# Designs tried in a protein design run: designed miniproteins, single chains, continued (4). Part 59

Each design is a single chain, and the fold is of that chain. pLDDT is the mean over its residues in the fold that is shown.

## One batch from the design tools (miniprotein)

Design m14154
Fold by ESMFold2-Fast:
Structure m14154 (fold): chain A 70 residues (1-70)
Amino acid sequence: MKEAARRAAVAIEVVGLEIDLERAETLSEEELKALLERAKEVYREAKELGDEKTAERAKRIIEELEKILA
């Protein structure tokens, strides 16, 4: 089922984003901007799938990255 595969992929992506965020201070501005765009895509996909938990995690990553880039 395509939806189940998408949910698994989005959940895996959010874990990767959380790991990258822990090392945000070592990333370049270009890398941080790429990470932010990836987090926004994960948030959008999680919302489309109704995965509120993953969407909330992605939103926290977006907020932290925007704070770092400010």
Scores: mean pLDDT 82

Design m14155
Fold by ESMFold2-Fast:
Formats: C-alpha cells, structure tokens, sequence
Structure m14155 (fold): chain A 57 residues (1-57)
C-alpha cells in the first residue's frame, strides 16, 4: 500500500491542483520520483480522496 512519503506527496499535489486538476502525467512523475508504481500512486490518490470525503462531513 502507500508509504507515508507517497501519501504526503499525493496530498500536496491534490492541495495544489485539486482532484480534477491531477493528470496521468502528475501520477507518472510522482511514481518516478518516489520509485513506486503508478498503481501505488493511484491507490494513494484514492486514499486521499476518502480522507477528504470524511473531512467534508
């Protein structure tokens, strides 16, 4: 699953661009920088989305 560093990087990306602003290029770049798979970045993005949904309430 997602490492703390990956989760933090994804949270930062979403903070800067919003969920609609995050592109496949952004996901691939994060995967390359952190040495993880693109699938891992996508799973981290899903976890961040769940976190934001819980925060909204």
Amino acid sequence: MASPELMEAVRKLVKEKGFEGVTDEDLRELAKELGVSVEAVRFALEEVATEELLKKA
Scores: mean pLDDT 77

Design m14156
Fold by ESMFold2-Fast:
Structure m14156 (fold): chain A 74 residues (1-74)
Amino acid sequence: SAADEMVAQLAARHGEVAAEAVRLAAEGGRALAAGDLARARELGERLVELIERLEGPEAAEEARRELEEHLASL
């Protein structure tokens, strides 16, 4: 998925510092599989905040757009 690819790219660029992003994406995927959209959004928002800290506000804005598009497609 686009989210998995984005997280893989973060891990490739930032190594262990991006480990939290990998965890948030995995938990978000499990929440979506369980039909827990509120939890998936919460985890997605935390991922966007982490992306802002690692790669700045432009990358965070792109991640937020991707999150909203993904949730809207469900």
Scores: mean pLDDT 76

Design m14157
Fold by ESMFold2-Fast:
Structure m14157 (fold): chain A 68 residues (1-68)
Amino acid sequence: SAVEAALNAIRAAKAGDEEKAREYAEELLKLTKGDEDLIAKALQEANEEAGRDVEAARKVALLINEVR
């Protein structure tokens, strides 16, 4: 699911694994077909589950912009 891809991306970003964070960001982009509202919703839901790490969520958003 999109939320699962977002959660995996945030967790990878928190661990400093930028390569895995990018791969999950690409999967999130693919699952949402680039829909900005769906991406934002998935990131919000995932960030709540991942302990509300604002920096990790921001890093994933930047990676999504790089792979667009």
Scores: mean pLDDT 81

Design m14158
Fold by ESMFold2-Fast:
Structure m14158 (fold): chain A 69 residues (1-69)
Amino acid sequence: MSKEELADKILTEAANEALRPHNAAGRADVQALADEVIRLSRKKAEELGLPEVGELAVQKVRDVRDAPP
C-alpha cells in the first residue's frame, strides 16, 4: 500500500468515526467535523509511526474545505 493509499484509508476511517454522531444528530457542524477528522487522522498515523501519512490526510481535508475558486 502506498503512502497516498494509506492516507486515504486513514482519512476514510477517521471520517466514518467522526460522522457517526453527527449523522445521528441529523446535522453536522462542518468546522467541528473537519477538526475531528484531522485529529483522528493524525492520531492514527502517529500510532502507525507514519506522521507524514497523517499530514497527507490532513491536507486532503483542507483541500476539500478550502478548494480553490
Scores: mean pLDDT 71

Design m14159
Fold by ESMFold2-Fast:
Structure m14159 (fold): chain A 67 residues (1-67)
Amino acid sequence: KERELMREAVDLAKLSPESRQLALKLIDEGKTAEEVIEALRKLDENDAMAFEIAYAVVSAIERNKAR
């Protein structure tokens, strides 16, 4: 569900290797999308923004499929 969408967002966002590794680690630890975005922002603001946009896109697609 949300964890699956976050993993999909990581792939879509084309994050740097460091940001990707951090995001996947936090997702595995059960962190929320907001917590992942905040952690990424401390590492790279552009990667944090890319992940936030990708997560919004993936979530919108999932909502449209459920309708």
Scores: mean pLDDT 81

Design m14160
Fold by ESMFold2-Fast:
Structure m14160 (fold): chain A 115 residues (1-115)
Amino acid sequence: MEAKIEAYIAELRAAGMDEAITRKLFEAIRNEDYEKALEYAIEAARQGDGAAALALRVALARYYKKKGIPFDERAALSPEEVAERTEELLKKLDEEERKELGRIVAEEFLRQVAA
């Protein structure tokens, strides 16, 4: 896993992206701090991290499906829009719901990085 993480960070650096927030995201995931992982994923997506943005989109879709709330998956959401919708959702969630959402984001982010 570490080699895959460093390879992904090298791709971000080559693309001219600030790797600092993505490194904090990996550290939060490693420490199982899923609320911080969720916060760092939102920030990484705002900075253009495609894996973070996709992970947030998947987590939103799964959350809304589980709650029976319609989610327009056809909307061509930018990384910025996915981050904004996730941040708005967090204002309505309790601590346990935020940890669950963060866990889904962490699992999907690692899956995207490992691909």
Scores: mean pLDDT 78

Design m14161
Fold by ESMFold2-Fast:
Parts: C-alpha cells; structure tokens; sequence
Structure m14161 (fold): chain A 86 residues (1-86)
C-alpha cells in the first residue's frame, strides 16, 4: 500500500467515526475517545506502509526505537492530511 493510500484510508475512517472537525479527527489518531475505525485504519497503515505489526492502543515503549519512530512519522503525516480535509 502507498503512503498516500494509507493516509486516505485514515481520513475516510475519521469521517466514518463521525469526526466533523480537525480536533475530533486528531483524537482518533492520538488514541483518545471512541474512534474505532480511525484506530484500526491507523494500525493497518503502519503495518502496510512500514511493515510494523502495530496493535491499536498498544504502548509505544513495547516497540524498538526504529519502529516507534515509524509509528510517530505515520501519525504526523496523517495529522497533516487531516488539517487539509477538516
């Protein structure tokens, strides 16, 4: 899966979770609230783009430093895209 395709899936998931603002959409990416579709799409994107078997709501400290950085990089790219869509 391409980075662009993975980001689009997270944006679509945020809309499916009922996010109507940038702030609501970011809650799903940062692990807050009741954003089940967003959390799953984020995990799927991290796995499919970076090869990291990321589990939704798992502790970042569980992952090696390299994989932790990849998770954070994908979250950052998703947040930038959410800022353009909301």
Amino acid sequence: MSLEEAIKRVVDAAKADGATSFEEAVEGVTGGGKHLNTRQALADGIRDVYGVPYVPNSWLSYYPEEDRQKILDFREEVIKALGKEF
Scores: mean pLDDT 78

Design m14162
Fold by ESMFold2-Fast:
Structure m14162 (fold): chain A 70 residues (1-70)
Amino acid sequence: SAARAAREAVARAVATLAGEAVGEALAAGDVAGAKAHLLAALEQVRAAATTPEERAAADAMAAGVEAQFA
């Protein structure tokens, strides 16, 4: 589905942009820093998105990050 493809594309882009920084922050016990890196990457992915499905996937993932790191 387009929604599934969009979720996978957004997840890969976030991993590429922020995976190392998030991993380093979590290894250091910096949960707030890890959250900030994920949200910054998602904002960048959302800004670059060309489809409504990609924008929706980025928004949903950002909401999930906010909930998990609350």
Scores: mean pLDDT 86

Design m14163
Fold by ESMFold2-Fast:
Structure m14163 (fold): chain A 69 residues (1-69)
Amino acid sequence: TKKIEEYEKKLAEDPNDAEAWTKLGEELEKQGKLDEAIEAYEKALALDPTNWRAIENLTRLILTRVMNL
């Protein structure tokens, strides 16, 4: 929870930080907030479509959700 709040505060000040969106997605994923994690990764990719870490994490999450539904 504290890490999520930290990244949310950073993004409130600088919403164009693709790396911070990627890190927020990773923290949300660790806490099982998968839908919110997907949204964070999508925002990271909207800002930087070449962010391979966000691409990798988003792809894995989508595949995991599809396979486990």
Scores: mean pLDDT 80

Design m14164
Fold by ESMFold2-Fast:
Structure m14164 (fold): chain A 81 residues (1-81)
Amino acid sequence: SVFAPLSPEEHAQLVAAADELEREAKEYINKLKEQGIDVSEDEKLIKRAVEIIRDPNASLLDAGVALVTLATILQILKNKL
């Protein structure tokens, strides 16, 4: 069930994906900050999404939505350059 907690294997895979997206997002955030662009709201959304995905009790739905949110924010950051 998408409302049930993730299996350890599923959780590990989503955490790995989130860590890579967070790393990429931080690189774009740093570049945008160097250009004087305000990304404070994007930073808050990234932090929240990563915290949701890293929760070992996260459901597939919650972690999946958070991962999509993180990927969407990364796309928004890329488009600001």
Scores: mean pLDDT 86

Design m14165
Fold by ESMFold2-Fast:
Structure m14165 (fold): chain A 87 residues (1-87)
Amino acid sequence: SKERKEKIRKAIAASFLANSGLVAAYLGDRETAIRDFEAAVEIAKEISPEAAKYMEKALQALRDGDLETAKEYVLKAIDALNKAVEE
């Protein structure tokens, strides 16, 4: 369906931004990491409240300088996005 295809596109986009932001964070590019995490939160809100919640926690951990916690929440967010597109 069109709705399922849009969910899949948004899940891919949010997952890409979450991974991009995490890579940027580990490379010390805080500005790009925050921007990508914020974009991932907004897209995730449209398809998975659970994924959005985890991305908001990842963003907060990033702001606090806790990259290990940010990584854990990014992985949980990606898992939730994958579940949101499965039947």
Scores: mean pLDDT 89

Design m14166
Fold by ESMFold2-Fast:
Structure m14166 (fold): chain A 68 residues (1-68)
Amino acid sequence: SMEELERKAEELLEETKKRIEELIKQGASDDEIDKVMQETYFRLVELGLSPEMVRKVVEELVEFVKKL
């Protein structure tokens, strides 16, 4: 259902945010962070999320990283 997909997208978003925060604490490079961002994009697509939902999640993740 659409509601289940929204929950899965939100869960993946929160997991990815935590992973990026941990990588930054460990001194990870921008390239390593970009790789995580790309992997998350493909995971969202593979889950069957709509292009609009994928874009929304990626945009929120990009904004999160910019504020770190």
Scores: mean pLDDT 82

Design m14167
Fold by ESMFold2-Fast:
Structure m14167 (fold): chain A 74 residues (1-74)
Amino acid sequence: SELEKELEELEKEIEELLEEIKKTGDEKAVLEAEEIEGILLLVRAVEKVTKGDLKEVIEQAKKAIEELKKILKE
């Protein structure tokens, strides 16, 4: 599906951003990034159990990417 494809692309971007943050060695940035990842994983798990709208997971993934990009700029 189109939404599933969009989510896969967003998940790849998140993975790349998380790896970049981990490479900085900034303990605070790593902890903030791991918190964002944890929240996204929880939202995705709830959607999988409830068979909810994948669109909501996609919106949360987009927000996660924006926050991770902010962490990298600090």
Scores: mean pLDDT 77

Design m14168
Fold by ESMFold2-Fast:
Structure m14168 (fold): chain A 80 residues (1-80)
Amino acid sequence: MIEEENRKFAELMKRIIEEKPTPEQLDAEAARAGLSEGNRARLRHFYELLKKMEEGVTSEEDKKDFEAYKEEILRALDKV
């Protein structure tokens, strides 16, 4: 169960990068996928990090958080 939820979480993060959904679309997809509130909060954080990157106002901490999410996506969806 936990492994399947982690995979769905990673799939949604990948879709944010590829499809650039609105926050409303993202929340609807996370709810449909049955993600926990914790994983939904993490998706919102990832979306906000992408927005900050587009605005060019990222901190060093934001960069570290974003790299951690990218590593999580790669581990869950790719063989590394």
Scores: mean pLDDT 73

Design m14169
Fold by ESMFold2-Fast:
Structure m14169 (fold): chain A 95 residues (1-95)
Amino acid sequence: DLDGLLAEMREAFEEFVENMKNSPEAPSEEELKEAEEMLREMEEFFREAVRNGESPEEVAKRLEPLIDEAVEEGKILVEQAIRLTLWAYRRYRNV
């Protein structure tokens, strides 16, 4: 169930954001918008990877540089959006 997993991914991201709002690392409005845009891009990436029959290993190889970049830039919410996408893709492909 692709749509169900994408909804679960979004819900997990929203929970992460709420936890961050209650911490010293509360995100700015700009950070939140950037991360939401990344999550939407990741949803499209997920659908395309599924259509192309990509393996979890192939998807991980494509996403790892984006995760590394987000980490280097200190973009915690963007990093989480990408990591959740990789987690969801592994779950979807491994059942």
Scores: mean pLDDT 82

Design m14170
Fold by ESMFold2-Fast:
Structure m14170 (fold): chain A 85 residues (1-85)
Amino acid sequence: MSDEELKKAARELIEQVERKIEELKKLAKENPEYKEFLEESIKKLEKILEEAKKALEAGDYFTAEVLATLGIMLYSITLIYLKNK
């Protein structure tokens, strides 16, 4: 994978994490019984997002992609936990 391909992938994944954070914020507002759990997940995702953006700005596209992917995985685990509770 070229640096340009990594940069594009990292940007697209970061945008996905941003959308997923907004979705969790909406779920927390609509489901107050899960608010505390969702707010903890949102806080973790926001920290991952900020670190991914810093890596992207530094030209570390591989680290940015890995961090954004971790964010997407954490979002998926959060939804699985809610569905199976």
Scores: mean pLDDT 85

Design m14171
Fold by ESMFold2-Fast:
Structure m14171 (fold): chain A 55 residues (1-55)
Amino acid sequence: NAEAARALLRTMIASGASDAQIARHLGISPATARRLKARILAGTLTDAEVEALMA
């Protein structure tokens, strides 16, 4: 679910995961991971976007 996925992503960010590490874990590009990380920190990422990443 979106909440569990967001919690996982926040944990990765809090543990100091790099954009490349997040990208590898999610199967996305480092540029996409950088944008995702910024949006999570800003609180602008929607539940639908989080669910799509975990599909």
Scores: mean pLDDT 73

Design m14172
Fold by ESMFold2-Fast:
Structure m14172 (fold): chain A 61 residues (1-61)
Amino acid sequence: SKKVAEAVGRVLRAIGAELEGRYEEAAKAYEEAAKLYESLGDTESAEKYRAKAAEARAKAA
């Protein structure tokens, strides 16, 4: 579905931001991906990407 493609796009953006040391942007992208997975009923992926967002925020601080 289009929402799956959007979620994957947000994850790829987050990874790119992490590689550039932009951890705040990475955290936001992971949070957006988590919301998309939640809207799809994929709770496991949503929880996974919320955890990655928290890790990225910790590195930004």
Scores: mean pLDDT 85

Design m14173
Fold by ESMFold2-Fast:
Structure m14173 (fold): chain A 87 residues (1-87)
Amino acid sequence: KLEEAEKLLEEAKRKLKEGLKALEEGKYEEAKELAEEAIKLAEEAKKLAEEAEKEGDERAKELAFEAEILEGLAGIVVGLANLLLKK
């Protein structure tokens, strides 16, 4: 489960980077979709990390925290894309 959480977290990081690049390029709808995917991946990674944390894995707390940060950052990208799409 911890290894699966790490894998999901890396995929979430990739989607966030792609979303930020799309946002910079004016591809707001694509940026929103990529950031929403990053949020879903980060949420799943956090869930798996929290399960591993209950087993006493110190690394799991670190992964859960990283997932929470990524979720927040991706949420900002979604908000910015929505604002720019409205304009």
Scores: mean pLDDT 82

Design m14174
Fold by ESMFold2-Fast:
Structure m14174 (fold): chain A 68 residues (1-68)
Amino acid sequence: KTVTVTLELRSAADVPAAAEAIRAALEAELPDMPQGAIDSLVAYVTAELTAAVAAGRTGTYTLVIQGA
């Protein structure tokens, strides 16, 4: 199964909402995924989005996750 999440990042203030949207999509679409795996993935993506925004890379991001 493929999970697609589209996020609009204008500033660092949008990152927490984006992280929550990713978590919600993973929990809804991949309910068999362990919570530890979801937590790790959300933490990783949150760190990457935070770094991207800090570097001035704002805009629309599309995250595509292929589930096993």
Scores: mean pLDDT 79

Design m14176
Fold by ESMFold2-Fast:
Structure m14176 (fold): chain A 63 residues (1-63)
Amino acid sequence: MSVEEIYEAVRKAIRDALAAGKTWDQAVQAGVETAKRLAPELTEEVKLALVRAINDVMREADA
């Protein structure tokens, strides 16, 4: 699985949680669990994709 696929899956998980009325903390947890499920060994590239997805969704939500 590519880092870009993980980024897109995490971003979708956070966005879906927020759309369902979950808190930001719950949405971030959904993203983290998605990343762990797709890439259990959490390489540095996966961690960077996770952080990037969280920051991008936060920026989009404030727009």
Scores: mean pLDDT 79

Design m14177
Fold by ESMFold2-Fast:
Structure m14177 (fold): chain A 85 residues (1-85)
Amino acid sequence: MEKELQKLAELAALDFGKRMAELEWKAEQAKKDPELYKKLKKELDQMKQAGKSFLDQAGKAGVDVEELKKLREEVKEELLKKKKE
């Protein structure tokens, strides 16, 4: 159970990292379009709230929340770097 839950949590953290990177990239490009920027910022805020709820549940289930945060941030940074290149 622990091992399966850990893997599912890692996959979710990777997905959150990917989606956050995509939204942050789009928001940077959309700074010239106030309507699009507002929409993307709202989606980012919703994603952050969902991510917080996910981490809270994972922590209660015994998953290493700090490890999930690191995985999420690493994937986000890697994808943002790739977009810039």
Scores: mean pLDDT 79

Design m14178
Fold by ESMFold2-Fast:
Structure m14178 (fold): chain A 69 residues (1-69)
Amino acid sequence: SSTEVLVAEHEGQEALELARKAGASEETLKKLEEIVKQLIEAVRNGDYEKARELGKELRKLLEEIGIKT
């Protein structure tokens, strides 16, 4: 639904802002942006299996740079 897309967009933006504040490298930020973009696309397409796997990948990267999820 459009609500699920909106939630994914909001959470993705917050994750990127937290990564920037944590001092993530440009390389890491680009990778996070790509995962966030793919996650939003998966939600938009109703591909919730792919969204779940991308969400796990996003969480792992955030934890690697010191952000608790």
Scores: mean pLDDT 81

Design m14179
Fold by ESMFold2-Fast:
Structure m14179 (fold): chain A 56 residues (1-56)
Amino acid sequence: SKEKELEEIKKRLEEVTREGARAAMDGDWPRVAELQKEVEELRKKAKELGAKDSEL
């Protein structure tokens, strides 16, 4: 269902956000950039599934 896919996307967004924070603390800016691209793709997919911007 769309709700289940959206829940999985939200879990991945949380994981990517944590990884991005750690990478930034380590000064690994190439990794931060890769994770930012993943966040953008995940947000785009979530919006296609009907997620509100405030939920992302």
Scores: mean pLDDT 81

Design m14180
Fold by ESMFold2-Fast:
Structure m14180 (fold): chain A 69 residues (1-69)
Amino acid sequence: MEEVKKKIEELIKNKDYEGLYRLLKEMALEAGLDEEVAETLAKGIVTKLKEGEISEEDVINFPEWLSVG
């Protein structure tokens, strides 16, 4: 979990939004979400981050939100 958070932070710092999208989608799929839901969620998070509607910390904490469901 901590290593995944560091990877998310690295992708955000490098502005690798495509890599971030792929990682978030894979994590959602591993958490048991359907592919369509995982894709929509990952795209939404990346878009909101790019538009400044959510913080980098919100994205970094995404794995924890998936783990409490």
Scores: mean pLDDT 78

Design m14181
Fold by ESMFold2-Fast:
Structure m14181 (fold): chain A 89 residues (1-89)
Amino acid sequence: MEMGASVAAVAATASPAQAAALARLWAEVQRAEREAIEGYRNKDAEAMKKAAEAYERLARLLAEVGATDLAEKYRAHAENYRALAEELE
């Protein structure tokens, strides 16, 4: 399984446990984003909320391992998906 290049670079310098957690959270983000793209067509606010939650969990772990700029990037993605969920009502 490949991660995004920036997340992979952080994982390479993290502990084995943190690297494994980052890989799992990245996989969750990828799955949730696919579901959110399809869900938006179907006005599925829950799919948007799940994508926001996945990005939040990834951002939180990135902040904990010191990757603050990446954490801010993915927190912004989470906020965007929350806004989409509210638009779908």
Scores: mean pLDDT 80

Design m14182
Fold by ESMFold2-Fast:
Structure m14182 (fold): chain A 76 residues (1-76)
Amino acid sequence: MQYQVNIYDQDGNLIDQRTMSQQQVDDYYAQQQARAIRTTITTATNPFTGKTQTIITNTFQIDGQDIQYTIQITPI
């Protein structure tokens, strides 16, 4: 299965967009978790399409500040 992965910065700007396989998504998630100080996972199902979207918010500590990135994973 393939996924569309969108990455947003703390201000909600789209900074990266990729198509990933399940393995690539799993590897990316594991790498991000190893460096994140906080992670929140939310799922949202579109009632019209039945597709479930996964939203992951990771917080990193960079130069003494907490910086958030939001990752949106949608099945293709």
Scores: mean pLDDT 79

Design m14183
Fold by ESMFold2-Fast:
Structure m14183 (fold): chain A 65 residues (1-65)
Amino acid sequence: SSVREELLRLIGEILRLIGEILDLERELEKVKETDEEKAKELEERIKKLKEELEKKMEEMRSLPK
């Protein structure tokens, strides 16, 4: 497999994770003052997605140029 194919796959995964994080952060802003339980669930999900994003970005950085 080419490094280019792996890079495109990682970019796709990174963009998907960014989209999910932004959607959840938008939902968190809507509920953070009205539903504390839902806010906690969203914060935990956002944290996990940010950790996954960091791992994918590190993997991308490790690819040869």
Scores: mean pLDDT 83

Design m14184
Fold by ESMFold2-Fast:
Structure m14184 (fold): chain A 75 residues (1-75)
Amino acid sequence: EELRKKAAELLSKVVSILKKIAQSTDPEEQRKLVEEAKKLIDELRKIAEETGDPVIKRMVDAFEKEVEAFEKKLE
C-alpha cells in the first residue's frame, strides 16, 4: 500500500519533469531536469523490483528510454 502510493507520487513527478524538459529551450535547464528525472526513475525502479509489478516496470523502462533520448539531443 505505502509503496504503491509512493510509486503513484513519483510517477506524477516524473511526468511533470519530462513535460518541463520538452517545454524548456535552455540546454542547461534541460540537463538539470534530466538529472532530477533520473533520480526519481531510480526510486521507481527500486519499487518495481520490490513489488514485482509489471506495469510499474514497463513505465520505468519507457521513462528511462525517454530520458536517454533527451540526453542524446543535449550532446
Scores: mean pLDDT 81

Design m14185
Fold by ESMFold2-Fast:
Structure m14185 (fold): chain A 59 residues (1-59)
Amino acid sequence: APEFIRRAATAVRNALIERGVPEARAEEIGRRVLEAALAAGAKSPEEVGAVAREVMARA
């Protein structure tokens, strides 16, 4: 995966943990963000952010 997508997925995981989401759940959501961003062919941090918001809204 492109480094910026991996970093964004890790940032989502870490932000959720800081907000009190259990680590296992945060890891699952982060993994889904990574998968969804790759499937969407995200080419910018803004596109990854849009994908992350969609995944989190459905979590």
Scores: mean pLDDT 78

Design m14186
Fold by ESMFold2-Fast:
Structure m14186 (fold): chain A 62 residues (1-62)
Amino acid sequence: PKGTDELIEDAVAGKITSVNEVDHKFVADMSHLNKVKNALAKLKAEGKKVSELAAVLKEISD
């Protein structure tokens, strides 16, 4: 997985902001926002697992 660092960082900063524009339901729940942010940070620190990142993003975006 090349560019995993960019995907994770963009997801934590960029994608979270995009969710606010698409669906405010997730942004209104700070618990969900913090959980996703922490999960993405852990994935980056432990092994940059793209499959797990994609699943989390899809669950929020879809």
Scores: mean pLDDT 49

Design m14187
Fold by ESMFold2-Fast:
Structure m14187 (fold): chain A 66 residues (1-66)
Amino acid sequence: SEEAQRMLELARRLVEEAEKSTDPLDREIYAALIGMLLALAKRSFPEDQETIAELEALYDRALALV
């Protein structure tokens, strides 16, 4: 779906910003925002396992930076 693709694009950009940042607070904020996108995707597209799995992977990558 268009909404799912938009969420993935946003999450990818947030991970990129987290990876560029050396500020612990910025990294935490980006991880939290990706977590919110993941929660929204699980609620809005529960059957879209591919999108959910990609968002979970992006969230895990961001959490590793915190």
Scores: mean pLDDT 87

Design m14189
Fold by ESMFold2-Fast:
Structure m14189 (fold): chain A 58 residues (1-58)
Amino acid sequence: SGLEEIIRLGRAGRNDEAVEQGKRLLDEGHDLAEVVNAMSMGGVPGKDILSVLEYSKE
């Protein structure tokens, strides 16, 4: 699942790749709350999660 990939990338400290994966899942119609939850579970920094939230408004 794309959500599991976000968690793996975040846990590996690959935060830029986790952001790009999150944006891709949003473009594919995944729920924003599920993407944000996966990023949080992966330990992705709040600033990077905010970039995905801003992307979701555009």
Scores: mean pLDDT 86

Design m14190
Fold by ESMFold2-Fast:
Structure m14190 (fold): chain A 55 residues (1-55)
Amino acid sequence: SLEKRRELIFEEASYSVLAIGYAAKSLAEDKEEGRKKLDEYNEKALELARKAEEV
């Protein structure tokens, strides 16, 4: 459904924004923590993108 696809897209966008924030944090402060969170949120965004494509 269109509603389900929109939810997945918005959730993906949210994780992408978090990934950008943690990328900036890893450059400025805690490189190890920021890199770990960046990878985690990017992986979630990719998974949601795949699910949105299947709808």
Scores: mean pLDDT 74

Design m14191
Fold by ESMFold2-Fast:
Structure m14191 (fold): chain A 80 residues (1-80)
Amino acid sequence: SLIDQMLAAFKKLADYFKENLPEEEFKEWLLLTVRQLVLYAKKHLSPEEVKEFVERILAYVKENYPEVLEDVQKLIDEVL
């Protein structure tokens, strides 16, 4: 599915940039990228698919980058 492809690409890039960027730049990249992905999803997916996509992003962030979870949640709430 498009959701699976978007999430796979996002996870690969997040893992790469976490290793290769300073902490502050990684957080900025992550927030900007999540914003763009949610906006893209809203344009191309149903509301139910957008909710699934958002829940899967949040689950991934909670598991792998819990320190930015609150900022990601706030950003998603702003663009939904």
Scores: mean pLDDT 87

